# Designs tried in a protein design run: designed miniproteins, single chains, continued (2). Part 13

Each design is a single chain, and the fold is of that chain. pLDDT is the mean over its residues in the fold that is shown.

## One batch from the design tools (miniprotein)

Design m4425
Fold by ESMFold2-Fast:
Structure m4425 (fold): chain A 89 residues (1-89)
Amino acid sequence: MGLTPEEVLDGVLEFARELAERGDYRAAATTLDNGVGYITHHAIAQGDLDLAREGHLRLAETAEEIAKVAPEDDKERLLKIAEDAKERA
């Protein structure tokens, strides 16, 4: 059996935090950006608007959290990902 969307999201958020802790902010940003795309696709395919809103907000919050400790270039990318996620919530 496959993972639920909630389990996939939890894995994405945890992996992004782990990458950031290792100083790999570029990979953390890419992981979160892919997570936004996944939740957006799930919202369209399944019509699960409650999960879509919650998932996008959790992605935005995690991106903003990592942005607080990221170098300036990575911070700008992370804040853009957070903004895109909030607009999709």
Scores: mean pLDDT 83

Design m4426
Fold by ESMFold2-Fast:
Structure m4426 (fold): chain A 82 residues (1-82)
Amino acid sequence: LREEAEEIAARFLAARPTALAAAEANKDTVPEEVYQEMVDLASSPEYLAQRVLEGAREAEKLGEAPEDVELARLLAEILAAA
């Protein structure tokens, strides 16, 4: 679980320059709020961590598998520390 979360976090962090370039390429074709969300997710590990943690809390409320919730919580913790 922790090793899996670390691998996923590293992949997200490594993809940030590509994600930012994709957001810039599409800035004129999407609403301003969508563009800002894409930029925030790509440029802020803390914001990405917050969204992952919110998803984990929602999954927990819906009775999703404990291991999936735990993986999401670990991922959020690692991203917030980056």
Scores: mean pLDDT 74

Design m4427
Fold by ESMFold2-Fast:
Structure m4427 (fold): chain A 91 residues (1-91)
Amino acid sequence: MEIERQALLLLSDALIAAGRATGLEPLVALGEEVREVSKIEDEEERLKKLEEILAKYKDAILAALKANPEALATLQALLDAAAAEANALAA
């Protein structure tokens, strides 16, 4: 439970950092909503809300990445780093 919340906080921080580094505002907005989702105590509610926000921002993020192809490499590196940190917390 705490590990899942910590993983969402790491993902939130990575998305916000990537959005600020690349100028992709939809990534910052997604990261902020992921941070709010991390506060949801109920696991099923949290998962449902996470799915809703991912669907909400998917098209905007894809459009922004197509307009800024250099941002894709930066985003991938930051997401990979966040995933590694989340996996380290689980171990």
Scores: mean pLDDT 74

Design m4428
Fold by ESMFold2-Fast:
Order: C-alpha cells, then structure tokens, then sequence
Structure m4428 (fold): chain A 117 residues (1-117)
C-alpha cells in the first residue's frame, strides 16, 4: 500500500474502534468487562506493531487503566512506529495524531458522561 493508503486505513480503523469503545462504555459492568477482554485479544492479534500500540492505548484509556497524558504518549509512540515503517510525511503524521487525539478526547468525554448518569 502507498503511505497515503496506510494513513487513510489507519484513520478509518481509529474512528471505528473509537465508536465501538464509546458504545462499550454504555454497557452494564459485566458485559463491558467481557467486551474489553475480547477486544484487547483482537487488538493483540493486529500484525502491525505501530497500529497495535495505538489501539492498545485507546482501549487502556477507555478502561481508565492509564492517564490521558500517558495515552497520548503511547499514541505518539505508535504513530512514530507507523511513520518509520511506511515512510510517512510530517503532514501524514499530523493527520494521524489529530485523529488519534480526537479519538482520545471523545473516549474521555464518554467515560465522564457515563459516570454522571
């Protein structure tokens, strides 16, 4: 795939995963735990190490296992691995970072909204 195909594919995956994680946060505790365990296993099977690191950061943030700052740090590490592996431009890296940070912001907001209900 071209670098642009990789960026577009990763953006689509981030958006899909984010929507699924937000829906999972609305589930009862037992169903939510089962969903996150299954989803974590699926992400562990992702063959690309940069994408796997990025998606693991989103899941850990959604479960509240890591701080928002730590999640951003791990997202940046995953993006750096993708950039090196696929030869991404600075503009392509910024598109991935913007999308991933928006995903983290949506996840954190959804967690806080669930706590208020």
Amino acid sequence: ATPEDVVDGVIAIIRSVTDELIEALKKPEEERKAFFEKYRAQVAAVPDPGLRLLLQALIDAAEGKISYEEAKRRVDEGIAVLAERYGLTPEQVERLRATAYEALDRIVKAREEVKKK
Scores: mean pLDDT 87

Design m4429
Fold by ESMFold2-Fast:
Structure m4429 (fold): chain A 83 residues (1-83)
Amino acid sequence: ADAIEANPDLGLQLFSEVLRYDDYLFDLADAVLNGDKKKAEEYAKKARDSVDRITDLLKELGFSDLADEFRDVKLREIDNLLK
């Protein structure tokens, strides 16, 4: 109840995590293009951790179906970047 009532705070956290995810995905793509396997693995882990946090925030906001679809799609995108 309180988490749903704090929708503006959860929305800001979601927005911040989405921006952070985008940054990690960009860094991951750059590391892959440069052949830096160590950085690619590091940013892939950070991107996956960010996907999990976004998924949890979406569920708290009441978007459970969207959260599950988001997680599936974004984890596949990360895996595809790693080949």
Scores: mean pLDDT 80

Design m4430
Fold by ESMFold2-Fast:
Structure m4430 (fold): chain A 92 residues (1-92)
Amino acid sequence: AAAAQAALEEARRKIALGEELIEEGKKSKVAPDEYGDAQGGFGMAKYYKSLAEKARKRGDEETAKDYELASKNALGQALKREGEETLRAVAA
């Protein structure tokens, strides 16, 4: 009982955080891709973070910020999908 309630609360928290990150990420000049699953979103978040680090190392702070925002969008989509999958599983 307590474990199921904790899982629902965590899922709702992930969805809320995911939506917040997506909203922030929309401010990026990098066109956001839509990801069909959480794994794709997590992978792309890591990739964009890598691009941001490379841009920062060359002194391109504006491009680094745009890639950081794109990373947040991808991470947000992944967290939202993971949370929605958990809600669907526990609601049965």
Scores: mean pLDDT 78

Design m4431
Fold by ESMFold2-Fast:
Structure m4431 (fold): chain A 80 residues (1-80)
Amino acid sequence: MADELVRKGVEAMKEGKYEEAAQLFTEAAEIYEKNGDYFRAANFYRMAAVAYRKAGNTELADEFEKKALEFYKKYIEKQK
């Protein structure tokens, strides 16, 4: 369940395991994406970006910030 992945990701962030946290947030985002929950998908892709940035992986951080923006746009279009 996506909620368990989110909890594990938050724990990984607290432990300084930023790469692991980013992967967990990405998996959670993909579950929300498949369920059509674009707002939560965007939020967790952004959390993955923050985690990659803390891990020193600027390339992946920028990529996931881009993904978060794309899903926020999908969410806004769906709310019309």
Scores: mean pLDDT 86

Design m4432
Fold by ESMFold2-Fast:
Structure m4432 (fold): chain A 89 residues (1-89)
Amino acid sequence: AELAYEEDVEIETGEVTHRHEMFRLEEDKSVIVQASDAATGEALGAEAIRTPEGMVIAVVSLSSRLDIYARAVAEGKPIRVTIKVYTLD
């Protein structure tokens, strides 16, 4: 797998699932999305959705890691998440 894109995003507390538009991929390649807490590197649940137009959307599940969510709520800050998209050959 090749790392195609990497981006840090801020997700507000109160969202159970966050959708982030990553990039358009015109090739019919498989993609893998990984999301992690930028502060700790701990993994969050994530999946990729592809639109008919070729847009790759990362879907990040904050409910997958209630400990990370609780930390953000206690600190009064958004969750900073690193999203990586890998393409398969």
Scores: mean pLDDT 78

Design m4433
Fold by ESMFold2-Fast:
Structure m4433 (fold): chain A 78 residues (1-78)
Amino acid sequence: DFLEEAEKLVKALLEKGIISEEEGEELLEKVREADEAARAGTEENNAKAKELMAEVEEKIRAAYEKYPEVMEEIGLEG
């Protein structure tokens, strides 16, 4: 479940101080919106969910590249 995993990763980044509280709130809001869109099950909402999750994934990947030791602690490898 990528939505649950993304939420955990964003919270871990917040706890480690890798991202700001504002950035964390923005990313958690995107995860929430993506989950809500995915539940709606329309083609349009599925496209929105994919776009939102791509943005969240990009931020997580950028944090991993910058702070790989943090990602190792939460079990995410490359």
Scores: mean pLDDT 74

Design m4434
Fold by ESMFold2-Fast:
Formats: sequence, structure tokens, C-alpha cells
Structure m4434 (fold): chain A 79 residues (1-79)
Amino acid sequence: MDPAALDAQALALEAFLEATRDAVEFELESRALSATRGETVGTYVTPEGRRVEVRAVGDSAARRAELEVLAEERVPPPP
């Protein structure tokens, strides 16, 4: 795997993990989009019982990541 692609995925993953720091549970997929861009798409459940789907995109050439909320639904809180 190219180092720049790994850096881009790391940026995306870091943004996702920061957004989900207080999550009760989460699941995610990480992938390379190009040699300098990666994404992490995942769903997490907040302590308030909201299920949130987010997409984080990292760009190693620009040295930045962007987070986008794709969907949000109310779910029962875990027991």
C-alpha cells in the first residue's frame, strides 16, 4: 500500500474516531479512493440513542480531513 494512501486513510479514520469518541457502539469501513485520498464510512450510536452515519475523507496532499453526516435516525438505547 502506498504511504500517501495510508496517510489519507489515517486522516479519515482519525476524524471518524474523534467524532465517535463518546459512541456506545460503532462500525466502520476504511478504503483508499486514490494515492492521496482515503475515506472512512461508518455508523455509530450515541448515548442518547441516535444512530448516525458519517463519511470522513482524508487528503494527504492537502493534509486535511472532512467529516460529513449522511444520515441520522433515532434508535432505542442499549439495555
Scores: mean pLDDT 77

Design m4435
Fold by ESMFold2-Fast:
Structure m4435 (fold): chain A 66 residues (1-66)
Amino acid sequence: SSAVELARMLAEHENALMADLPVEEVEAIRKRALADMERRLPDTPLSRAVIDVVEAIFDAFIAEKR
């Protein structure tokens, strides 16, 4: 869906902005962002797909920094 694709692009852009940050700060930012999405988005399959794709992109970026 277009929403999932937009979420991917935004997550990848945020990763680029965080390239020079310590992994601990990136993990803290990711945790806050995902928690905020869980609070703000309605409990729907589309919201779950958006959160899942953002989490996967953040997790891959954090793994790469380790």
Scores: mean pLDDT 79

Design m4436
Fold by ESMFold2-Fast:
Structure m4436 (fold): chain A 58 residues (1-58)
Amino acid sequence: MYKTAAYNMAYGLALADEEQGEEFVKQMDKYSKGMGDAARAGLEQALAEREARRRALE
């Protein structure tokens, strides 16, 4: 599914580099709102996991 690919790509990019994840979301949003929303969900999931890991280190 195309939206699933957008989610997974944004998630992987954001886990490695938040800025690259953000840029991917912007590119997907320009192409299609639905793909942009899916990519945004992947980005938000990655950011939530990064924040949770940071908190666990306290």
Scores: mean pLDDT 79

Design m4437
Fold by ESMFold2-Fast:
Structure m4437 (fold): chain A 90 residues (1-90)
Amino acid sequence: MKSKLEEAAKLIEEGIKYGLEGDYKKASEYLKKASEILKELAKETGDKSLEGMSRALERISEMMSTGDPWENEIALSFASMILSIVKKLI
């Protein structure tokens, strides 16, 4: 569990980094990969908070894929919040 949470955190950090550089398509790809890891952990553990975070990251990755600058700024803020929560679980 801890190693998969660390992997998810690193993917979220990379996604945020690409988003800040303006590469929103690549940011979306990294956040989607992180959401899939958290979704698998939620299924393995039955943890509803992990399920909620995986769904949130999935929606954030979809938002970033639209290329709307305002939605991308909001998406980056939410991704940063989820990263903070994931880091507290490690």
Scores: mean pLDDT 82

Design m4438
Fold by ESMFold2-Fast:
Structure m4438 (fold): chain A 79 residues (1-79)
Amino acid sequence: SSRIQSLIRDSESRLLSLAEETVRRAGGDGELARERIRAGEDPVDVVRELGGPDAARTFATRADDVATSMGDELNSLNS
């Protein structure tokens, strides 16, 4: 459905933006983070390598919030 497609697209875009911003704020290369994640690497591992363990923890928490919101919205589509 178009709604599910929009949720997936929005979630992907949001996760990439979060990874880029988190790495950049930690003093790392945010664009490299986007490229590596798009290439299929684990986002948390990429953020940890480029931004450090604190950046990875921050990203994981924010990414979990995005995943939870998407799950809740997907469940409401068939209720």
Scores: mean pLDDT 77

Design m4439
Fold by ESMFold2-Fast:
Structure m4439 (fold): chain A 97 residues (1-97)
Amino acid sequence: MIKPEDLKAAREKKKEELEKLTKELLENNPDEEVRLVIEAASRALLKMIENEETGVEKLLELAAEELAKITGDESITVEKFEEMGRKAEEKIEERKK
């Protein structure tokens, strides 16, 4: 069994890596829609790390909730977040040099 101290250290490292990746993605993607998706997903991943939660379904639910908070639109669903994520991925691909 992994020691609690080792788990805490691993969690802090994951948070630091997530923050660095988020900053790099935001700097390379000035598009508003792409930035919203990145910020929502980053906040969702951070919450999952803090609460020791895993799974794609949980990530999508939390990301949709964070996107709703960022935009002020409480009607944002998991499906809407997935659609925005798909469009963001296409825009990121188009900006690859």
Scores: mean pLDDT 76

Design m4440
Fold by ESMFold2-Fast:
Structure m4440 (fold): chain A 87 residues (1-87)
Amino acid sequence: LRQQLIAQAQGLLEAVRIYREKYGEKFEPIEELVEETLRAAQQGDFEKALEYAKKTLELAKEIGAPESIIRGAEAIVKLAEQALKEA
């Protein structure tokens, strides 16, 4: 689960960085939240990973991010919840 969460967060981070480069500042806070989710997951801190993942999803929906970004955020939330329950 940790490896799956890390992989999904890395993929989402790459996607967010592409959108930030093309569409600008609105994606910068999302990039920061995904980076924090990835960092927490790498450290095995699934409580923090879940907190940042939920914030990522909330902000992505608020700014009207593309469906691919929203689905990526939903995936990291589900994986973080599962990792926390198995810890």
Scores: mean pLDDT 82

Design m4441
Fold by ESMFold2-Fast:
Structure m4441 (fold): chain A 61 residues (1-61)
Amino acid sequence: MEYYLVEPGDTLDSIAKKLGVSKSTISNFMRKHKITSIEELVGGYIAYKETESGRELLGLS
């Protein structure tokens, strides 16, 4: 399991590109965790894992 630290200045597009997932994947992850803006993710970790189909987002830490 891997972690990505969301930094000040990150956008939906930049996080999606850095994690190698679609923008819709990040949007759905935020919706699942009741997050309405990227600012609420800043300073937190997105847990993910590698799969045959690409990276899967697991949760927030």
Scores: mean pLDDT 80

Design m4442
Fold by ESMFold2-Fast:
Structure m4442 (fold): chain A 72 residues (1-72)
Amino acid sequence: APAASERLVQALAEAARAGATTAEEVAAILEKHGFTVESVTVTADTVSAVVRDPDGFVIRVTVTRETMRAMA
């Protein structure tokens, strides 16, 4: 859903602004925004997440750390 994708982008921007660098930190911010986190993987270059929105829609996202900083 377009609205869920927009909310996910906003949550990732907040994670970048907060300086989240670990899977736990990213997951906590995503859960704060109403997502159920199924997995988060953080590498040196990327963040990958599989989340479920409150309506049960599953969203998969992979962003670079540089892209997250640009969204902040």
Scores: mean pLDDT 76

Design m4443
Fold by ESMFold2-Fast:
Structure m4443 (fold): chain A 81 residues (1-81)
Amino acid sequence: MFEEAKEQLDAGRLGEAMVLLLQSRQAGDWESFRKIAEEIGKRLGVDAQKIIDWILGSDTLSDEEVLEISARIEKQLDRDA
């Protein structure tokens, strides 16, 4: 799952990589989930833990951090579409 998500990211398909991130979580593949989040974070210039917290809807992120992460993801998804 991680290798497939990395291939999607290398091809500029963040949306597909995010689907694989969510599928790895649903499957209980936490190793792939973490690795995919780390790779997404690296490409977006966001800390991997913040990507994980954003996906999980964690209260650890401020409103400003949530908006910043969402804006970076939306901007990249618009470019990939």
Scores: mean pLDDT 77

Design m4444
Fold by ESMFold2-Fast:
Order: structure tokens, then sequence, then C-alpha cells
Structure m4444 (fold): chain A 82 residues (1-82)
């Protein structure tokens, strides 16, 4: 399914961006990504999208590295297309 593939790609990009932010925010973001992936594995695409969008929002607020911001923007586009 195209939709699930885009959500998996978005989760991967968000996890890469999480490596580039402060450790406190990283833990919260990784928790949300894991919850999103769990929902996706159970076929709950709507809940997966909600958790991944929440992760992207936190990531955007903590991203000072231009590379992290680019990864978040790419993930956000995939989430919008899903």
Amino acid sequence: NEKRRKLLQAASLLREAAKLIDPEAKAEVEKLIDQGLLHLGQGDTESALEKLREAAEILRRHATDPEALKLVEQAEKLLEEA
C-alpha cells in the first residue's frame, strides 16, 4: 500500500532528524515514532499518521541544524501525501 510505504519513509526520516537534536527532545520524538510504527504494524494508519505528525512538530521546534530541518520537511511532505 502506497500510504503505508510513505508513512514508513516519513518515520525513517524523522528518526534520522532525531539524531541531530538535543538528547531530551530525542527521547520524546523516538517514543512517538515507535508508537506510530506500532499503530502502522496493526493497520491503524490514522493513529500512525497522528503520532508521526506529533513527532515532526516536536522535532521542528528543537531542530537548529539545517540538515535536521530538511529531514523534517521531507517527512512532513510524505505525511501530507499519505
Scores: mean pLDDT 86

Design m4445
Fold by ESMFold2-Fast:
Structure m4445 (fold): chain A 87 residues (1-87)
Amino acid sequence: MTPKDQIEALEKRLKEKVEEIRARYPDDSEKQREEMRKFLEELAEEARREGWKVAEKILTGMLLRAEGKEDPELEAELEKIAKELEE
């Protein structure tokens, strides 16, 4: 699976899950965040197991940001990946 394939698959699954969670908990933003965090953790473990390094980095960055944490080296790597994929 190419990095572009990994990102496309990740974006599709994230979009579908966001819509599902919002439909299930429309009036509970805290529950929406909890369910999304759980899903991101599950996806990160799946990406690691499958060897999808790009998806794993993206998901790890999302989880850290959700906890108010930053990894500058990871954020720089994610920015570089995004820039390389614009072509």
Scores: mean pLDDT 76

Design m4446
Fold by ESMFold2-Fast:
Structure m4446 (fold): chain A 101 residues (1-101)
Amino acid sequence: MKAVVVSVATDLSAVPEARARAEELSRQAGHEAEIIDHDDVAVGASAGPDAARAALAKFKATLQAANDAGAEIYVALAAGPGADPAFVAELQAVGNAAENS
């Protein structure tokens, strides 16, 4: 069974933590786990709310494509200091929905 680990961060400062978490999840999932670094969310958040919204849509599309391919999905989420709790909750809800599909 193919496993996909998607790293996502609320902002650029949290990207290294998200990637480290993805590497750990990939190690636990086994040798066939693919890592997808979805830096678009962190980049979008730095560019403004419209870019952040577009990046969130791409993140959802990435998770949906992995689910449609029959992959087991794991999401490595990292939140930077001062991240909007509502945005963190939305990313977590999207990730949880994908992992339970």
Scores: mean pLDDT 78

Design m4447
Fold by ESMFold2-Fast:
Structure m4447 (fold): chain A 74 residues (1-74)
Amino acid sequence: SSLEEEILKKVEEEVKKYMEENPDASERELLNFLNKVVAEEAAKNNVTDKATLSRLFGEGVKIVADLLKEKKEK
């Protein structure tokens, strides 16, 4: 849905910012930050169902994995 796409765009922007401000952040710290951002953005958009929250977190994990891969290739 367009709402899920808007949330994921915001999640990607916040994770990128966090990585730039915390270049030595571990994968665990990035995933903890991801969980916080997904929860905050979902709450702002009144997303409370477990299925959508699980999907958003899963897509967010893929975003973190892709960003970490890009960092290793630089």
Scores: mean pLDDT 83

Design m4448
Fold by ESMFold2-Fast:
Structure m4448 (fold): chain A 87 residues (1-87)
Amino acid sequence: SIEEKIKEVSEELAKLALEKGLIDEKEAEELKKEAEKELLSIKDINEKDLEELLEKGKKIIDAEAWLKENSSWPDEEKRKKLKELYK
């Protein structure tokens, strides 16, 4: 069902952010709840929309994790990397 897929996508994104050290367990639970709420409010959302959201979300999480891990890098280099990742 679409509700099951929404739950899976929300859970996967929250889990990935937690695994990458971007958020703690409490923040991951809140993120999952908020994502499920927002996605369930979208009429006519389909599996392809959810797959695209998951892929984009993974890229954003990876970019944020890279920034956190490389906090010692100059701001200009971080900005260049972000611009490349969000192309």
Scores: mean pLDDT 76

Design m4449
Fold by ESMFold2-Fast:
Structure m4449 (fold): chain A 66 residues (1-66)
Amino acid sequence: SGMPSDEDIERFAERHGISVEEARKLWLEQAENPSKVSREVAEKLRAIGDNIQKGLATGDMSLAAA
C-alpha cells in the first residue's frame, strides 16, 4: 500500500525536523493522490526541509544572533 511504516514516518520526521504526526499527514495526502499530487508534495517537502534548516541555522544556531 501507499502508506508508510512507523519506522519510515519516524525517519522522515527526523530528517525534516517535523513531528511524526505532520509527516504522516503529508504521506497520507500523497497516498490519496499519488499521480498528480506527488510532484506538489515533493516540492512542499523540499521547501519545508529547507525552511526549517534555514530557520534553525539562521535564527538559533548562532549566525551572529547570540
Scores: mean pLDDT 60

Design m4450
Fold by ESMFold2-Fast:
Formats: structure tokens, sequence, C-alpha cells
Structure m4450 (fold): chain A 82 residues (1-82)
């Protein structure tokens, strides 16, 4: 995966907390992009292609939202191989 090793488990948890602002267990595409951009500003080595890849893996049908459980699974698979 192009993202493997670019995110730590700590960064994944921070991203989830930033994206799920209201704690309802659902992350919108807009909230997810905002959280990724904040991590990029803090020095995470994420390119626009990495962000696009994550969005494709989380929401391949462009539904506009994803569950926190699915987001965590996808992000952890990209940062820490099973």
Amino acid sequence: DPLQGKLTEEQVEKLIKLADKDGDGVISREDFVEALLKLQEEGAPLSELDIAYLLMQLDPESAGSVSVEKAREVLLAASVPP
C-alpha cells in the first residue's frame, strides 16, 4: 500500500478524533479531509495522492461518509501491517 508506514498508530487515533468531532461514530468526507490536512500541517508525510488513496479505500462508492470502525481498520492497515 502506498501509505504503509506513513502514519503511526498515534497519528491514526488523532486523525479519528479530529474527524469524528461529535462522537457519533460517523465521519463525513469533509471532516476526514480536514483532519488529514491538519496532520499534514503538523508534519505527517502525506501527499495529495495519499489523501486521495485513503478516501478511495474508506468510501469507494463516494457515499460521503464512513463509520469510525471502518476508518480505523483502513488507516491501521495502511500504518501497521496485520
Scores: mean pLDDT 72

Design m4451
Fold by ESMFold2-Fast:
Structure m4451 (fold): chain A 60 residues (1-60)
Amino acid sequence: DELERLREQYSQKGKQAMQDILKQNPSLGLSKKEQEEMIERAGKVGGHVPDNKEYARAIA
């Protein structure tokens, strides 16, 4: 299914983007487990990755 394939690609892009955000924001003080959960969540939402402001709000 083309839709499923496309969703998988966006999921992978979301995970990579979240990893980049976490790498750029090490001062957020998140544990390794919390970082892994955020990466997995980014994959589940089909490539939507929170920006720094959304991420800070989510962990507040």
Scores: mean pLDDT 64

Design m4452
Fold by ESMFold2-Fast:
Structure m4452 (fold): chain A 77 residues (1-77)
Amino acid sequence: DLKEEAQALIDEAKKLADELKELKKQDQSNRENLNRIIATSLRTSGLLFQAAILGKKTGLEDEVKEAAKKAGLDIKI
């Protein structure tokens, strides 16, 4: 079921968005923390783009937009 797939991607993206918010609260002058922020941002973006494609087909567009906003990303679907 594509809806279950889309929901799983949205849920994982929301989880990563929460992790990203916590990482951004840490010392941003630390190179290791900056590298973690970059890696987590890229992964979150990738999952949200996949979820956006499936969300348009499954009617979960609003949930994808909510997850994207939570991550600080502007995803067009």
Scores: mean pLDDT 75

Design m4453
Fold by ESMFold2-Fast:
Structure m4453 (fold): chain A 69 residues (1-69)
Amino acid sequence: MINALKEKIEEYQKRLESIDTEIEKLQKDIMAGKNPKENFEKLRTLYKEGVKLKNEIEKLQAEIDKLKS
């Protein structure tokens, strides 16, 4: 059970890393004046996805903590 929860957390963490990389690229493009409106909309979407993933990781971590107790 714990291994399955850890695997899901790792999957979500990898997705968060990809989101962080895309956010950095979009921020650099916005600062350079490249498609600021479009890139800002993409940035907003990535932040929303990141929040959802962090909430899911928190829930899974709470389940692991319960199982360790």
Scores: mean pLDDT 83

Design m4454
Fold by ESMFold2-Fast:
Structure m4454 (fold): chain A 85 residues (1-85)
Amino acid sequence: DEELVKEILERTKKESEELMEKIREAQRKGDAEKAKEYAQKLAEAMKPVAEELLADDPGRLAAVLSGLDLYPVIAELNTELGLEL
């Protein structure tokens, strides 16, 4: 859902945009370790917003992040939230 993505980004402001850019740059360079590190930071920043917006269906956030090509963030959210997405 595109509107849900925009709302999450607005609530996390510059921090999420900076981390998304760093994740993409690390992926472009083939630096999996840095991509994972930035994905962990983005997942931590998004965790409270995800919990607020998704209520009883946190899987919706993973679907949105997959649409943004942020698969490493999905893996970190699965670890943090105890989910299998």
Scores: mean pLDDT 65

Design m4455
Fold by ESMFold2-Fast:
Structure m4455 (fold): chain A 65 residues (1-65)
Amino acid sequence: SPAPSTVEGMAKAAADTIRRKAEEAGKPELGQKAADQLEQDLAAGTLTMEKASQLLERTLAELGL
């Protein structure tokens, strides 16, 4: 898949990755919480590419990845 070049595209890719990895790790609630945060920040207009990437990295680290 092409790398996301927009904040919306990054938010979707990060949310999809977080949900999938959290389900695989047996922690779907942690993944859903992080995905909800991305969607809330995107809807509020406060999300940036950097914030989306940081939340993805932080959530994957919390999953032990």
Scores: mean pLDDT 81

Design m4456
Fold by ESMFold2-Fast:
Structure m4456 (fold): chain A 68 residues (1-68)
Amino acid sequence: MSREEKKKEIKELALKILEEGKEEEAAFQAYRKGQELGLSGREMAEILEEVGISPELIDRAGVRAALE
């Protein structure tokens, strides 16, 4: 799977969860998926910013994902 395909999978996952109104959960699940796919925290943060998740929730989700 290419890096572009991996980024698309994360973006689609985040958007799907955002449709449920769960912004923090969308960010957290995207970070978990990104870690499984071997993407950096920076790459995941950029994707989440593109889908409209707030920087504060992105930071919080990244910390949570790193500890689990």
Scores: mean pLDDT 79

Design m4457
Fold by ESMFold2-Fast:
Structure m4457 (fold): chain A 68 residues (1-68)
Amino acid sequence: MSDEALEAMEKLKKVKSISQEHARKIALALKSESPAKRVIGVGLAAEKIVKEGASLEEAIELALEYAK
């Protein structure tokens, strides 16, 4: 698989750590990106919420920064 797809698979495991509603809101913020980039972005945001106790707003900012 491509590096992007491998990263997406790893990040998908982290998405389980947040609610479906939070994952959907983060994915919606990345709606213009490729499916793999959206999964990676949601995963990064999920890690920030779970590991650092970040707010949904802060997590969305991280996902958008990744999407640049």
Scores: mean pLDDT 70

Design m4458
Fold by ESMFold2-Fast:
Structure m4458 (fold): chain A 87 residues (1-87)
Amino acid sequence: SEKVLELQKELDKLIAELRDYLLTHHPEAVERFLKEKGKKSVNELTTNDLIELARSLGEQGDTEVKELADRIEKLRKEIEDYVREHL
């Protein structure tokens, strides 16, 4: 349980880093994406929404956003695998 909590905290930090990165480096893409999703702020976007936007930007050549998205998805899988093994 303690290990799951620590992994979840790490995941929350990476999600916050992705939000900050997107707002800092891709503000126009964030604004367009918010309009497409019918949302008013980046805080209303789900983790899956953030990954979707990050993947799109990664395909457009942003290697840093691709790496952040990869790290988040890998950590989510590690948490899921850990929970399954201890179920």
Scores: mean pLDDT 86

Design m4459
Fold by ESMFold2-Fast:
Structure m4459 (fold): chain A 92 residues (1-92)
Amino acid sequence: EEEELKELIEAFQRGEREPTVEDVKKIMKYEIEKILEQRGIELTPENLDELLAEVRRIMENWIDTIPDPELRERARKVLDEAFAELKKELLS
């Protein structure tokens, strides 16, 4: 699963694959789980915004390495949609 996520990110960075909202949400969920495990904390409504902001920063750094400007712009839009959907899911 980690190798699959790494390959997806690398494919996006190479411009070989266009990211989907589902792919980005999957990566974001994985990063959240990793942070929670490393810090020994549980997900709460109070810490959700901080965790999402941290993960979004990681995702934005990856997107900024995409050499194709059009793909990079589309990836940012997908990230925004994934962020909004994930936040809604985790708050419901």
Scores: mean pLDDT 76

